Designed miniproteins, single chains, continued (4). Designs and how they scored, part 39

Each design is a single chain, and the fold is of that chain. pLDDT is the mean over its residues in the fold that is shown.

## One batch from the design tools (miniprotein)

Design m13325
Fold by ESMFold2-Fast:
Structure m13325 (fold): chain A 91 residues (1-91)
Amino acid sequence: DIEYKPEEAEKIRELLEKFAPLSKQLLDQMASQSEAPEELLLEMYALQKAGEKAIRENLSLEEFEELLKELLENREKVREELEELLAKDAA
């Protein structure tokens, strides 16, 4: 039940840009996977999750980079979490 919007994507991109230089690599990766909306949504979710934690816990750029790499390396786990959230948000 996630209403995927361009504005939401831009917000995530802005967060990525603030946590550079990793953000550039991820923007390029997201662009290369733009034809696979499912994978793009997964990467955006991982980025948002990592970014929110980084802001809340005052993580450094290096810690943010490590967290985001961990989430992207465990795409299957992140995908399962996203699927569960989507199922719970469904009526």
Scores: mean pLDDT 61

Design m13326
Fold by ESMFold2-Fast:
Structure m13326 (fold): chain A 69 residues (1-69)
Amino acid sequence: AAAELAAWASLSPREQAVLGVLARSDEPRSVAEIARAVGLSPATARRTLRRLVARGLAEEVPGRGYRLA
């Protein structure tokens, strides 16, 4: 859809990489696993994930990590 394409186009390459990891996993992934998969520090991955959650593109699962919204 046009809204989905616009959302993806507004993302940085780093945000797109993080979403790509989430999209390949049907299960929640920890911040450490996501950071490792995309080559980011855990702190940077957490900040990126918080931005994606604010945009409605990812969701936090308490005690499990993050998944695609």
Scores: mean pLDDT 77

Design m13327
Fold by ESMFold2-Fast:
Structure m13327 (fold): chain A 65 residues (1-65)
Amino acid sequence: ARERVDAARAALQADPSNIDAWLEYAKALLELGEVEQAIGVYRLLVKKYPDNEKAKKALEEAEKA
């Protein structure tokens, strides 16, 4: 829902290094049907944190949707 996107944005504004908040933000975008935007967020996470397996897996799952 939109409220989850807004909550994730607030968390990211407080701590932009919070990977879990970025993942929740992208997941909320997928639930809104904004698939391309969500994939963009996951790709950015993988680029910034290439060793983060959770972000890589989330990207793969989003690209299957």
Scores: mean pLDDT 76

Design m13328
Fold by ESMFold2-Fast:
Structure m13328 (fold): chain A 100 residues (1-100)
Amino acid sequence: SAADKLVEQLELLTTALLLEAQEALRRGLSREEMRARLDALRDTLIAQFRKVPGITEEQLAFLEAVGREMIDILVENLPDLRAANERVHALAREARARIA
């Protein structure tokens, strides 16, 4: 279904942003450098999601908004990886519930 495809893109977005934040932290990047990398990754992923057959502009806007909130959580809570991870997964669960 369209909802199942949207959930797949949400899970990909969540995983990709978490891995990129962990890598940025491992490299000792500043909060500004980390935000720039996460914003660039979000933009790249949204461009890829636009290529998914049947995806709507409303669904893309939803994913972009959720990704923006995830980036804010990551930047605000790192270097506390546990707090950042728990809050990002909580947001992902809330976002997934809005799709169902």
Scores: mean pLDDT 87

Design m13329
Fold by ESMFold2-Fast:
Structure m13329 (fold): chain A 85 residues (1-85)
Amino acid sequence: KVKEEALKLIKELFETQNLSIEGIIAKVREKFKGKLDPEEIEALAYGYYYSNPNFDNPAFELELQRNPKLKELVEKGKKYIESLK
């Protein structure tokens, strides 16, 4: 339930505001302080961002290959998002 609300806010911030992913994560962490682990919020945000089919950019694949922690967060976030469908 709480992860669904966090994902909804992440989606709204990506769609309605010109914020960096770090800015979105910061706002969501503030809103869900004490309700969700900061890493769960990061995972949801990165999972959503890198699942966007409009990002047809090979640089994103290279970015994930160069940052194992980011790749792990993205995969974890994708699993969370899938479980909320």
Scores: mean pLDDT 75

Design m13330
Fold by ESMFold2-Fast:
Structure m13330 (fold): chain A 71 residues (1-71)
Amino acid sequence: MSEEELIEAIRLAGEGAEKAGEGELADRVGTRAMLGDEHARRAVIEAGKLAKEGRYEEAVERLREAVRQSA
């Protein structure tokens, strides 16, 4: 995965999560993904993909799972 792909996924996941009232959650998971956390990285990419499709609640659920696993 390229750095550009990760940054774009973080941006999309952040926008989607903010629309669902969970912008802080997306910021926390995005930071972990940038620091090399593999669970956070996968969650951000999946969440960004879901957010791109307008599935904001599902995107937030993916981010919550990552926080529990990487805490």
Scores: mean pLDDT 79

Design m13331
Fold by ESMFold2-Fast:
Structure m13331 (fold): chain A 67 residues (1-67)
Amino acid sequence: SHMEQEREDYERGYREAVRLAEQGDVGLGLMRMAALVAGQSPYGRGIADAARERGYGDEVVPLVEKG
């Protein structure tokens, strides 16, 4: 269903960003690229939420929101 797909996409983005956050500066660079490509999708929202939780909110969230 639409609701299940949105939740799965969000979870995927969240999990990816969590993994990338563990890799420091290299992970941040990759997370910023992923955010820019994902834009305002459920996947992008997952990235944004995880980035905010891990201290990368200011660097990643604007890239998701303007996409």
Scores: mean pLDDT 83

Design m13332
Fold by ESMFold2-Fast:
Structure m13332 (fold): chain A 118 residues (1-118)
Amino acid sequence: VNSIINQLLNIAEELSNFLVSEESKTYAKQAIEALKENNLDEAEKYLAKAFEKRSSLEDLPVLGLLKAAIYLKKGNYQDALDEVEGTINLLEGLNNPNYQNEIEKLKKISEELKQLLN
């Protein structure tokens, strides 16, 4: 599970470079740092602020992956899988070639999470 969480945080960090809202980007990066430090309360606080400050669909993928990481830390594997799959669908719908590497990585994570639920 820690390996999956670390992979999600790395993908969220890469995708954070594509956030349109500067305020949402700042809070998303603070949530990533809090999750790396295993500070769940701070991560949830910053994620909520990032979501409030979002301005476009391009802001949502990072927030979905941070939600997934929080769910995994809480042991909510089904909710984490739902957030990862929702993020994959959103990234595919945005049809941006810059997301192809991240989409492939997330599909592998989705497969690993399905194995944990089976």
Scores: mean pLDDT 86

Design m13333
Fold by ESMFold2-Fast:
Structure m13333 (fold): chain A 105 residues (1-105)
Amino acid sequence: AILELTRIQMRALGGITEAILYHERLKDPERALKVFEEMVRDIVEDLRALAKRYGLSLQPVTEFEEKARKIVEEARKDPSKFLELLDEFNRLLLQLLDIIAQQVS
């Protein structure tokens, strides 16, 4: 369980880093948003699969998915908030990973 949670967090950090690279260095906000959207989808899928595998409640994952979807929509509507919204997503993910870690101990 802990290794799977660490793997999910590492994948999220990779996606966040790639999104920042496109947004800040390559000046490609459309690709940055696409990377963010794809990362969110993949992370939610991984979290759902992990919760099902360990017989955990899907409720925290569903709530996280709803919040993450709202963050992505806000990023699409206001590109000036992109970095702030990436940070908000990362904070929400860390909170969920902590909740899941406590349930598998």
Scores: mean pLDDT 86

Design m13334
Fold by ESMFold2-Fast:
Structure m13334 (fold): chain A 96 residues (1-96)
Amino acid sequence: MELTDEEIEYIRKHGTEEQRKAADRALKFQEDLKRVAELHEKYQRGEITEEEYNRELVELAKKGYGPALAEAHARGAITDEEVRERNLKYLEELKK
């Protein structure tokens, strides 16, 4: 989702109930992105090792963090099969 934090806050204050629920999902996705970005910055600063970074990404992915799943897969820290299973679960949640 491409909504800014300010746009999400505006919708939460002034939007319909359905718009507020959509904004809550967008906000959760933005928080997930922030967590992955913070973890990446720690890795870039040498505060954590590459192995530590990859393990943390896999743990976030297991908790349903889409951005963490994508990054872990891109780095080879998670298998194609695990990515497929998690994507199917995510799509099932979106269908409801």
Scores: mean pLDDT 72

Design m13335
Fold by ESMFold2-Fast:
Structure m13335 (fold): chain A 55 residues (1-55)
Amino acid sequence: GITVNHLVAKGETVKDIVEKDLKRPPQEVRVEFDGARISPTHPMAPGKVVKIEFL
């Protein structure tokens, strides 16, 4: 799949990144944040990079 690295903004969710920043519809994703695999609903600290892989 396509992989995107995105710098997390304050209060930003994986849904916000996918829909508003990347302009993609909701779809199955694999998410890695702070060196760990996380759920797309897991809270993210701002100022760190999240890795989103579209499946």
Scores: mean pLDDT 77

Design m13336
Fold by ESMFold2-Fast:
Structure m13336 (fold): chain A 99 residues (1-99)
Amino acid sequence: MELAEELKRIGDELYRLARESKDPETQELLRGAALDVYTAATLLESPNPQLDVAIENVERAIELVREAAKLSTDPELQARLQGVAERLEEIREKLKELK
């Protein structure tokens, strides 16, 4: 599924941003978001896709990314995280259309 591959790419980006962050709380939030996004991708690739659970994982990732953006004092990181949240919102809406 194309959405699952996009989620995996977003997960990789979030994990990279976590590693680049100097704040332990931001690192934890972004790692959590990456795991939720990877979980959503796995659920979509299952023989019986659990769309509701995948959507819940994407929604949780959006919340974690937005909280990380609020905690960040780096305007460049804040902008990147806002972009990631917007991409996840778009994926969430596409997943809802599949129900």
Scores: mean pLDDT 85

Design m13337
Fold by ESMFold2-Fast:
Structure m13337 (fold): chain A 83 residues (1-83)
Amino acid sequence: DKAVEEAIEAIRAYVEGKTTEEEVREKLEKLKSEEAQRRVHIEATRLGMELGTTSLRTDEELAAAIARLEELEKRKREEELEE
């Protein structure tokens, strides 16, 4: 599913500082099917991210998802430093 892959890639690139929030939003707006939205939610959950909603279509939902992803990446780095 290209839309799901593009959305996840855009979120990762945004966290890495390689793209804009608008690009992430554009990719999320392409998720027109419930199945695609569910797959993005599952992948975000696999990364240890909690989403307030499965749509990620609003700016608030997008910002919350990005913030959670950043916190999870920070926690992973802290765990590595404790090792």
Scores: mean pLDDT 58

Design m13338
Fold by ESMFold2-Fast:
Structure m13338 (fold): chain A 71 residues (1-71)
Amino acid sequence: SLEEEYQKLVEKVKELAKTLPPRQSTLALFNILALESELDLYKKFNPEDYDAVLQEAIKRLKDLIEEMEKQ
């Protein structure tokens, strides 16, 4: 499911964050919090758009992982 893919990517970001300097680690974790907040708002106010926003969040996390792996 999209939720399982999202969760797996979140776990990968958290694992990569442990290998990075404190500032980069904190910024990566902040990105996760921002995405979780956006997803929670869509669940509450526009649940019909939730899956589309979740797909965008998955894309964002994949881009973040690529950037973290370059550091």
Scores: mean pLDDT 85

Design m13339
Fold by ESMFold2-Fast:
Structure m13339 (fold): chain A 97 residues (1-97)
Amino acid sequence: TGTAVAEVTPDKATVTLNGISKKDKESIAAALRLAPEVTEVKLVGDNKIEVTLKPGVTAEQAARALAAALRLHPNVTSVEVKVEGDKATVTATINEK
């Protein structure tokens, strides 16, 4: 099992991946690109994904959109969203085959 943790602000999100294969990292990035609130997704290093958000999107809106995209990934078993004012955290548990 692995985890993806997204730290979300109104302008960007940073997703940190632990215990995830390179194939699943790339497929998670692809899933995040499908969120309508997202303008750009970059793989940074081996275990991080940087997400650029559309202007005017709140951290709560972005976190819920990223959580929905993560739930569509076949290896994601659970997703939790925590909203704290202008910041949010999305935690996904990933069970690789």
Scores: mean pLDDT 81

Design m13340
Fold by ESMFold2-Fast:
Structure m13340 (fold): chain A 100 residues (1-100)
Amino acid sequence: SEMEKIKEQLKKLIQETKDEKIKDLAELALAILEGDGETVLKIAENSKDEEIKELARKAIVLMTEGKEVEALRLVKERAEELGDEELAELLEKAIELLEA
């Protein structure tokens, strides 16, 4: 599955990145894709970055409303702002698959 490849690439990014913000965003994106609200809440509580905490809080609300694509768009926007093109491209591919 193309989606499973994206999830594998996100898991690899989480393991290999030295940037804690990119790691948190990749973990948030993976949790959204897997419907893992518990992990999203942990990121909202434990991230060292207040903007990522706020993003995770917004993501959990969107997930409860069935708006996973909107949640992923917020994560992608933050990845683009941080200059992480790899994470942004993975999230764009995930969004395209969910909208197909």
Scores: mean pLDDT 88

Design m13341
Fold by ESMFold2-Fast:
Structure m13341 (fold): chain A 94 residues (1-94)
Amino acid sequence: APSIDEIIEEMLARIEEVLREAGASEEDIRAVTSLVRVVLQTSVREKMSYEEMEKAALAAVDAAARRLGLSEEVRERLKRIVREGVRRIKELEE
């Protein structure tokens, strides 16, 4: 079974792929994935609720998408990856 860290890294790999396809620079991809990783890892360490974890990660994705000028379609794809990943973490811990 995947660990929480493995689920986070799989989520980040999918985010990286979507951002690369959208034409983001490697520096921007690294910045966004590092931010989302820190948010998710901090939420897990601090024992935040899954709702709070999802909200924080979605806020980070929304802020990054606005900064990079990503389309609404790309933004929604990134948000779906986050929602799916948090759901998988919740399912693993329940």
Scores: mean pLDDT 85

Design m13342
Fold by ESMFold2-Fast:
Structure m13342 (fold): chain A 99 residues (1-99)
Amino acid sequence: SNADKALELIVDAADAIVAGDLDTAVELLEQALSLTTNEEAKEHLRKAIEAVRRGDRISALEHLRKAALELGKETENIPFWVGTVIRIIGLLEDERLRA
């Protein structure tokens, strides 16, 4: 589904954010936004993109967690969705965000 494709892009974007590849993260999140019809998820994706553009990686990941939670309402792959949310929560504890 488009929701599951958006979740894949959100995971890749979250990894890029932690790695400091913010340009790639913006590109991936703009793709995720284009696939998203859920209005709450769209707002969190927009806020995540704005946070990435400011270099606010922690705020970006918090908004991606919220977007992923909203996309769970439309997912056809619940195990993948659960794994996505858990991964983003784990990435929020990554020491690279605090270096």
Scores: mean pLDDT 87

Design m13343
Fold by ESMFold2-Fast:
Structure m13343 (fold): chain A 85 residues (1-85)
Amino acid sequence: MKFRDTKTGKEVIVDPEKKEIESTDLDALTRLESALARLSEQKDKEVFRLTMGSGKVLEATTLEEFVKKVLDEYGEEKGTTWEEV
């Protein structure tokens, strides 16, 4: 799955089978790697759940949905929008 920053044109690529993320946006990549490291502790659960430092809880049923929600949070912080491509 691929997401693009509508302001910068930078992309994030997620491979859920390999549990790998690639991006030219190093800031977004670092934040996603931190979120995914916390998700890797959640084995055999129907829902991925992460509590952000702000107290906001992110929940998703798929890794791709979870990545999109993380990117939406960071995009809001930076005044941009991430879209699936």
Scores: mean pLDDT 71

Design m13344
Fold by ESMFold2-Fast:
Structure m13344 (fold): chain A 118 residues (1-118)
Amino acid sequence: AAPRTVTVLDNATVKAGEKIEAEATFTLPAGQTYRVTVTAKVISGEGTAKVTLEVYVDGQLVAGSRPVEVKPGETGTATLYVRAGAEPQTFTLKVTVENIGDKDLKVSVTVTVEQVAP
């Protein structure tokens, strides 16, 4: 199957010292392993974006990335692997973008889910 990509933030403003969060949900077939990649780009502004990806099942954290720092004009990625068990499972993907700089930033964030192995 082709990778599934969702834009979770499009040209979103993150004010200096603030954070924003975005969520996406995927129901994935049983018995499959999936690569979840967040791609974040700082489109404009000054300072540094700190991007974290977390995956939840039934409100419980099952996987989390280390924060990735993304500077103006750069693209950062974080990757996690999740496996659906014996039954189809709904995953909630949460992306947090924190502006650790002293100036406002604009960011775009996409999440790609791809089956990698049974």
Scores: mean pLDDT 81

Design m13345
Fold by ESMFold2-Fast:
Structure m13345 (fold): chain A 99 residues (1-99)
Amino acid sequence: MPVSTKDPDPQRRNEMLQRAIQQLEEDSKMPFDERMERSIKRTEELIRKAKETGDEYTAVMALMLAQVTYLASKRAGNKEHEERAKKLLEEAVEVLKEL
């Protein structure tokens, strides 16, 4: 909540605003990071199923999900998710090439 309309200490107000911004950024990132983690796991499952079944449809779905996950992680600037998604994308391409 904002302090009095007349702030005697602008530095203190700035500190409170920075803390509020940091908390909002953290809260915003947590749901997205969890969604990204779920997307990565789903892509891994689809790649595994495509390898086990040899199903071209499953391989295509894995490739599509891997591409979306990679682009989303890259846009978010999460390098760890980006690297993991990139590896999954490369695996999905190789699986499809073997079919």
Scores: mean pLDDT 73

Design m13346
Fold by ESMFold2-Fast:
Structure m13346 (fold): chain A 105 residues (1-105)
Amino acid sequence: SARAREIEEAERKLEGVLRLRAVYEEARFAGLPEEERRRRLEEVGREQVREGLLTPEEAEKLVRIALEDEAALIEIMNIMGRSSDRERLPEIAREVERKMDEAVA
């Protein structure tokens, strides 16, 4: 059904965001220099695009947010944490997209 496809698309997008967030946390915990943090984030962003989880535009926005706006990244994670209900994933994905667009404007 159309709804099942929307849920699957939202699941893929949110998984891509979580994978990028994990690399951000690892780099921050390791105290890596900004140049190395940028390289790792750009690499994981490209990997999520190759895996079909994020579009190139979404990956670019997330990498920029992770490097330049930690508060926006935290807010995105809080949005994703609001529900475990799979039927709400398309709504959550749309809210994440709006927050990403706001953060890079």
Scores: mean pLDDT 86

Design m13347
Fold by ESMFold2-Fast:
Structure m13347 (fold): chain A 81 residues (1-81)
Amino acid sequence: SEALELLDKALEAVEAGDLERARKLLDEAFKVIREKHPTFEAELAIGIARLVYAVYKAVGEEAEGLKKAAEILKKFLEELG
């Protein structure tokens, strides 16, 4: 899965401290998910991931926010099969 590969790379970028790369990879994953899964459930998962990221970033925990956003989307994709 292209989206899963992008999300795994985003998590690797967070662990490496490369938050700029992680943001880019997560944004690309949003685009791929929207293209391959044009559903309400996909938009809801993206919306939840974006909200969680925004809340963590607002309290100075951007790395954790990026990680949790990627994990939310990975779980959504895994539940699709």
Scores: mean pLDDT 88

Design m13348
Fold by ESMFold2-Fast:
Structure m13348 (fold): chain A 85 residues (1-85)
Amino acid sequence: EKFKEIANEMTKALTPLMTERYEVLNDPSLTPQEKIARLEEIYEKAVEKLRELIAKSDDPRVQAFLEAAIRHLKRQYEAEKARLA
């Protein structure tokens, strides 16, 4: 069941990064610019992990699902960056 495997790998890869994102957003010692810089690194790593999963799949439906997830992450980062600016 390829979709279930990919969903599990995606969750495993992204969960630590989303935890780090939560910590960055809620750190009162960080300036807005420092938060933006750290979030950029976290989102870049998240996109990289999803690109790795795309490379492991030959199923165009799985690739489309992961590309949609990448677009969602990019929109989420831009929204958070705008909120912090």
Scores: mean pLDDT 85

Design m13349
Fold by ESMFold2-Fast:
Structure m13349 (fold): chain A 86 residues (1-86)
Amino acid sequence: SELLKQAQKDGSIEVEAEILIREFKAAVEDYKAGKLTKEQVERHAERIRATLRDLAEWRVAQGADPEKVNEILEKALEEIDKLLKE
């Protein structure tokens, strides 16, 4: 996603997390509409969780506050888990 790449350059993990959550919400709606299988939605969730963790590690490596980054990561992962249960 070009928006995700731009957010990464702009230094905002909050915006990156919001983009990934919105993309996952779209995948959940496609699942509810019968366009995706449960396995496809679960694979999408795992990919997004991995991307969120990688982005968090990268931000900390670039000098971001680990406590703030971890708080944003935790909230984003919890949101993905809630959406996946639907």
Scores: mean pLDDT 80

Design m13350
Fold by ESMFold2-Fast:
Structure m13350 (fold): chain A 82 residues (1-82)
Amino acid sequence: MSSYVQKLLNELKDAVKNKAPVSEVEKLIQRLLLAMKLEGASQKDIEEMSEIGKKVIEALKNGDIDKALEYVDKMKEIADKS
């Protein structure tokens, strides 16, 4: 886990809390996945992060901000293990 990945996760959480457009949240998730790849995270961890990121987007499209925040917290747990 890097300070940059943690910063991107905090920005993602703030974007979800502030009801940012889904497109902005999708862009933050893509930046997070790229940062993890460049920092040498395993393909397995990147794939797990990507799948949870998809669940964040699905929850936001359904208007379920609380569920989206739960998924962001799970993404933070994966980054802490990587």
Scores: mean pLDDT 84

Design m13351
Fold by ESMFold2-Fast:
Structure m13351 (fold): chain A 55 residues (1-55)
Amino acid sequence: MKVEALQDVPLEGEDKAFIKKGDTVEVLEEFPDGLWLVEFDGKRGWVPGSALKEV
């Protein structure tokens, strides 16, 4: 599922990268802690789901 970043947010986890507001990311998994596992520009990591919700 593709979602848009609502704010600038660092991608943390296996790969470290920086997601900018307005970037599109692929959601791979949602976790109860409020972190989502995403893929961005071929890299995978975790970001707060609140930063990636469609609104």
Scores: mean pLDDT 73

Design m13352
Fold by ESMFold2-Fast:
Structure m13352 (fold): chain A 125 residues (1-125)
Amino acid sequence: MTDFYIELREAIERHPEEAEALVEAVKRLMPELYKALEEVLEKEGIHDEFERKLVVIAVLSLLSSLTLEELLKDPEAAVKKAIENLKKLSDEELFELIKGALMQVGYSEKADELAKEILELLLKP
């Protein structure tokens, strides 16, 4: 577990409505990414809604390069920044970013495997 994991968990627990708005903005504006994350987490037996929100918000945080405070303040702007940055990433950079997000939220042992599966779903078309 990282310090970021603890901070992110506390932020979601303190700001549940804003955290939900972030996840809904990802579903609406980045549906392919959201679907890939949900499918891989479901396959791995991660059924807890809170743990799934942690993964989605961690990926969004790294993609947007915004702080948790900035993400929660304006969910739509945060997702739009993530979309802008995603267009500039190579497949290798996107893999490393998704892997980094998974490692930050406690999936370090499987981060390579899970990040590869997520990337394969995103690139499928």
Scores: mean pLDDT 84

Design m13353
Fold by ESMFold2-Fast:
Structure m13353 (fold): chain A 68 residues (1-68)
Amino acid sequence: MPSLLEQLLARARQIVDEAHRNDWSRTELMRRVQGLLDEMVAQGASDDELSTVLRHFEQLVQEREAER
């Protein structure tokens, strides 16, 4: 069974992949990212888990922007 962190990292990747595939606006992407972070806080995610997921989002976005 994947850990909560692994599930959140997978969801982050899905959000970025969908944004790239569907050419989402930066506003829509940021809205989706904020929604995931709000859910994590509501679920009691630690600051370390939040930081890890945010860093993963930053890396994925940079990789996709470099490929465009």
Scores: mean pLDDT 75

Design m13354
Fold by ESMFold2-Fast:
Structure m13354 (fold): chain A 104 residues (1-104)
Amino acid sequence: NLNEKLEELYEKIKELLLEMEEGLQRHYGVVFKAPVETGEEALVMAGGTITLLMKKDSIDPDTSQEELLELLRENAPPELLEPAEELVRLLFEIRELLKQKQQK
């Protein structure tokens, strides 16, 4: 059940990244050349995308969801804002599920 839910969220991240691809190329020159095949790759690519949209070099691990959303609203292009906010929501949901998996 938990692993199945994680795979579902990874697939949603992949879908959002594909949806954002044209906008990311237009605004930042980012092109997805390698296929995203694993959940780990999806998380890395999503994290990098959010960091880029926030105009930051890295995200502090203690940064709250609300703080990330505020930075996105301040810095992201309007066409990428809605999928980026959904991407942040999915990343935090996955982090919560991974914590639950480690506590079992």
Scores: mean pLDDT 76

Design m13355
Fold by ESMFold2-Fast:
Structure m13355 (fold): chain A 80 residues (1-80)
Amino acid sequence: AASAEELALAREALAAWRAAVAAAEAGEPERTIRLPDGTVLTVRPDGTIVVTGPDGRSVELSLEQARRGIEALEAELAAA
């Protein structure tokens, strides 16, 4: 099972991801959101979310991919 500290960080990450998806769905101006692990989420006005890990590597996610990631993380937290 995940540690209480890992679960707390995962919940904080989930809140940040939910904020990023909400900003994208609302058509907000470009947003940058930092996660506790050093990951950076850049929400573009077109709804694309760019995830930059603490290692500096970036991947682009569609809004739908980001929503699926949130659902997976919610399921993991519910199972832990």
Scores: mean pLDDT 76

Design m13356
Fold by ESMFold2-Fast:
Structure m13356 (fold): chain A 70 residues (1-70)
Amino acid sequence: MEFVPGRSYSVKDLVGELADTLPPEEILKLLSEFKGRSVLAGDDVLYQPHPDEDMEEVKERLRKRILEAL
């Protein structure tokens, strides 16, 4: 899987402290339900949104999914 550097977002940057509440592998599973692409990056996850996705909507949806998974 290839990522365009200028189009990938760190999950830690998107949701802050919530990124530390679940293992990166679990966050990757949650993001597999999203239209974009995701990859493990050490203790973080990088997300590349689909062209049709709004990043503010992606952030809110990811935040909600992490809270629901706790």
Scores: mean pLDDT 77

Design m13357
Fold by ESMFold2-Fast:
Structure m13357 (fold): chain A 93 residues (1-93)
Amino acid sequence: MLEKKLEELEERLEELVEKILKKQLEAVKAGEAEPNELLALLLGDEKEREEALKRLQEELEKAKKYLREHIKTVEEAEEAIEELKQVEEIAEK
């Protein structure tokens, strides 16, 4: 049960990060936000975009590892999934 919940949490985290990144890139392009280092690389040339994607993947793997090390019960995993769902709903508005 726990392993299945951790897999669901990891999948939701990946989807959420992709949604947030897309919104942040759109806001930067519209002049509504200033780019951080990662966003600036994503708006750069082909090599800069490749480096940004590599860094994003490394950070996602670190986040997944952190979740697996700190979530030890089904209840904790379900709470984390519910929190991500709430953030997903806010991101869609």
Scores: mean pLDDT 77

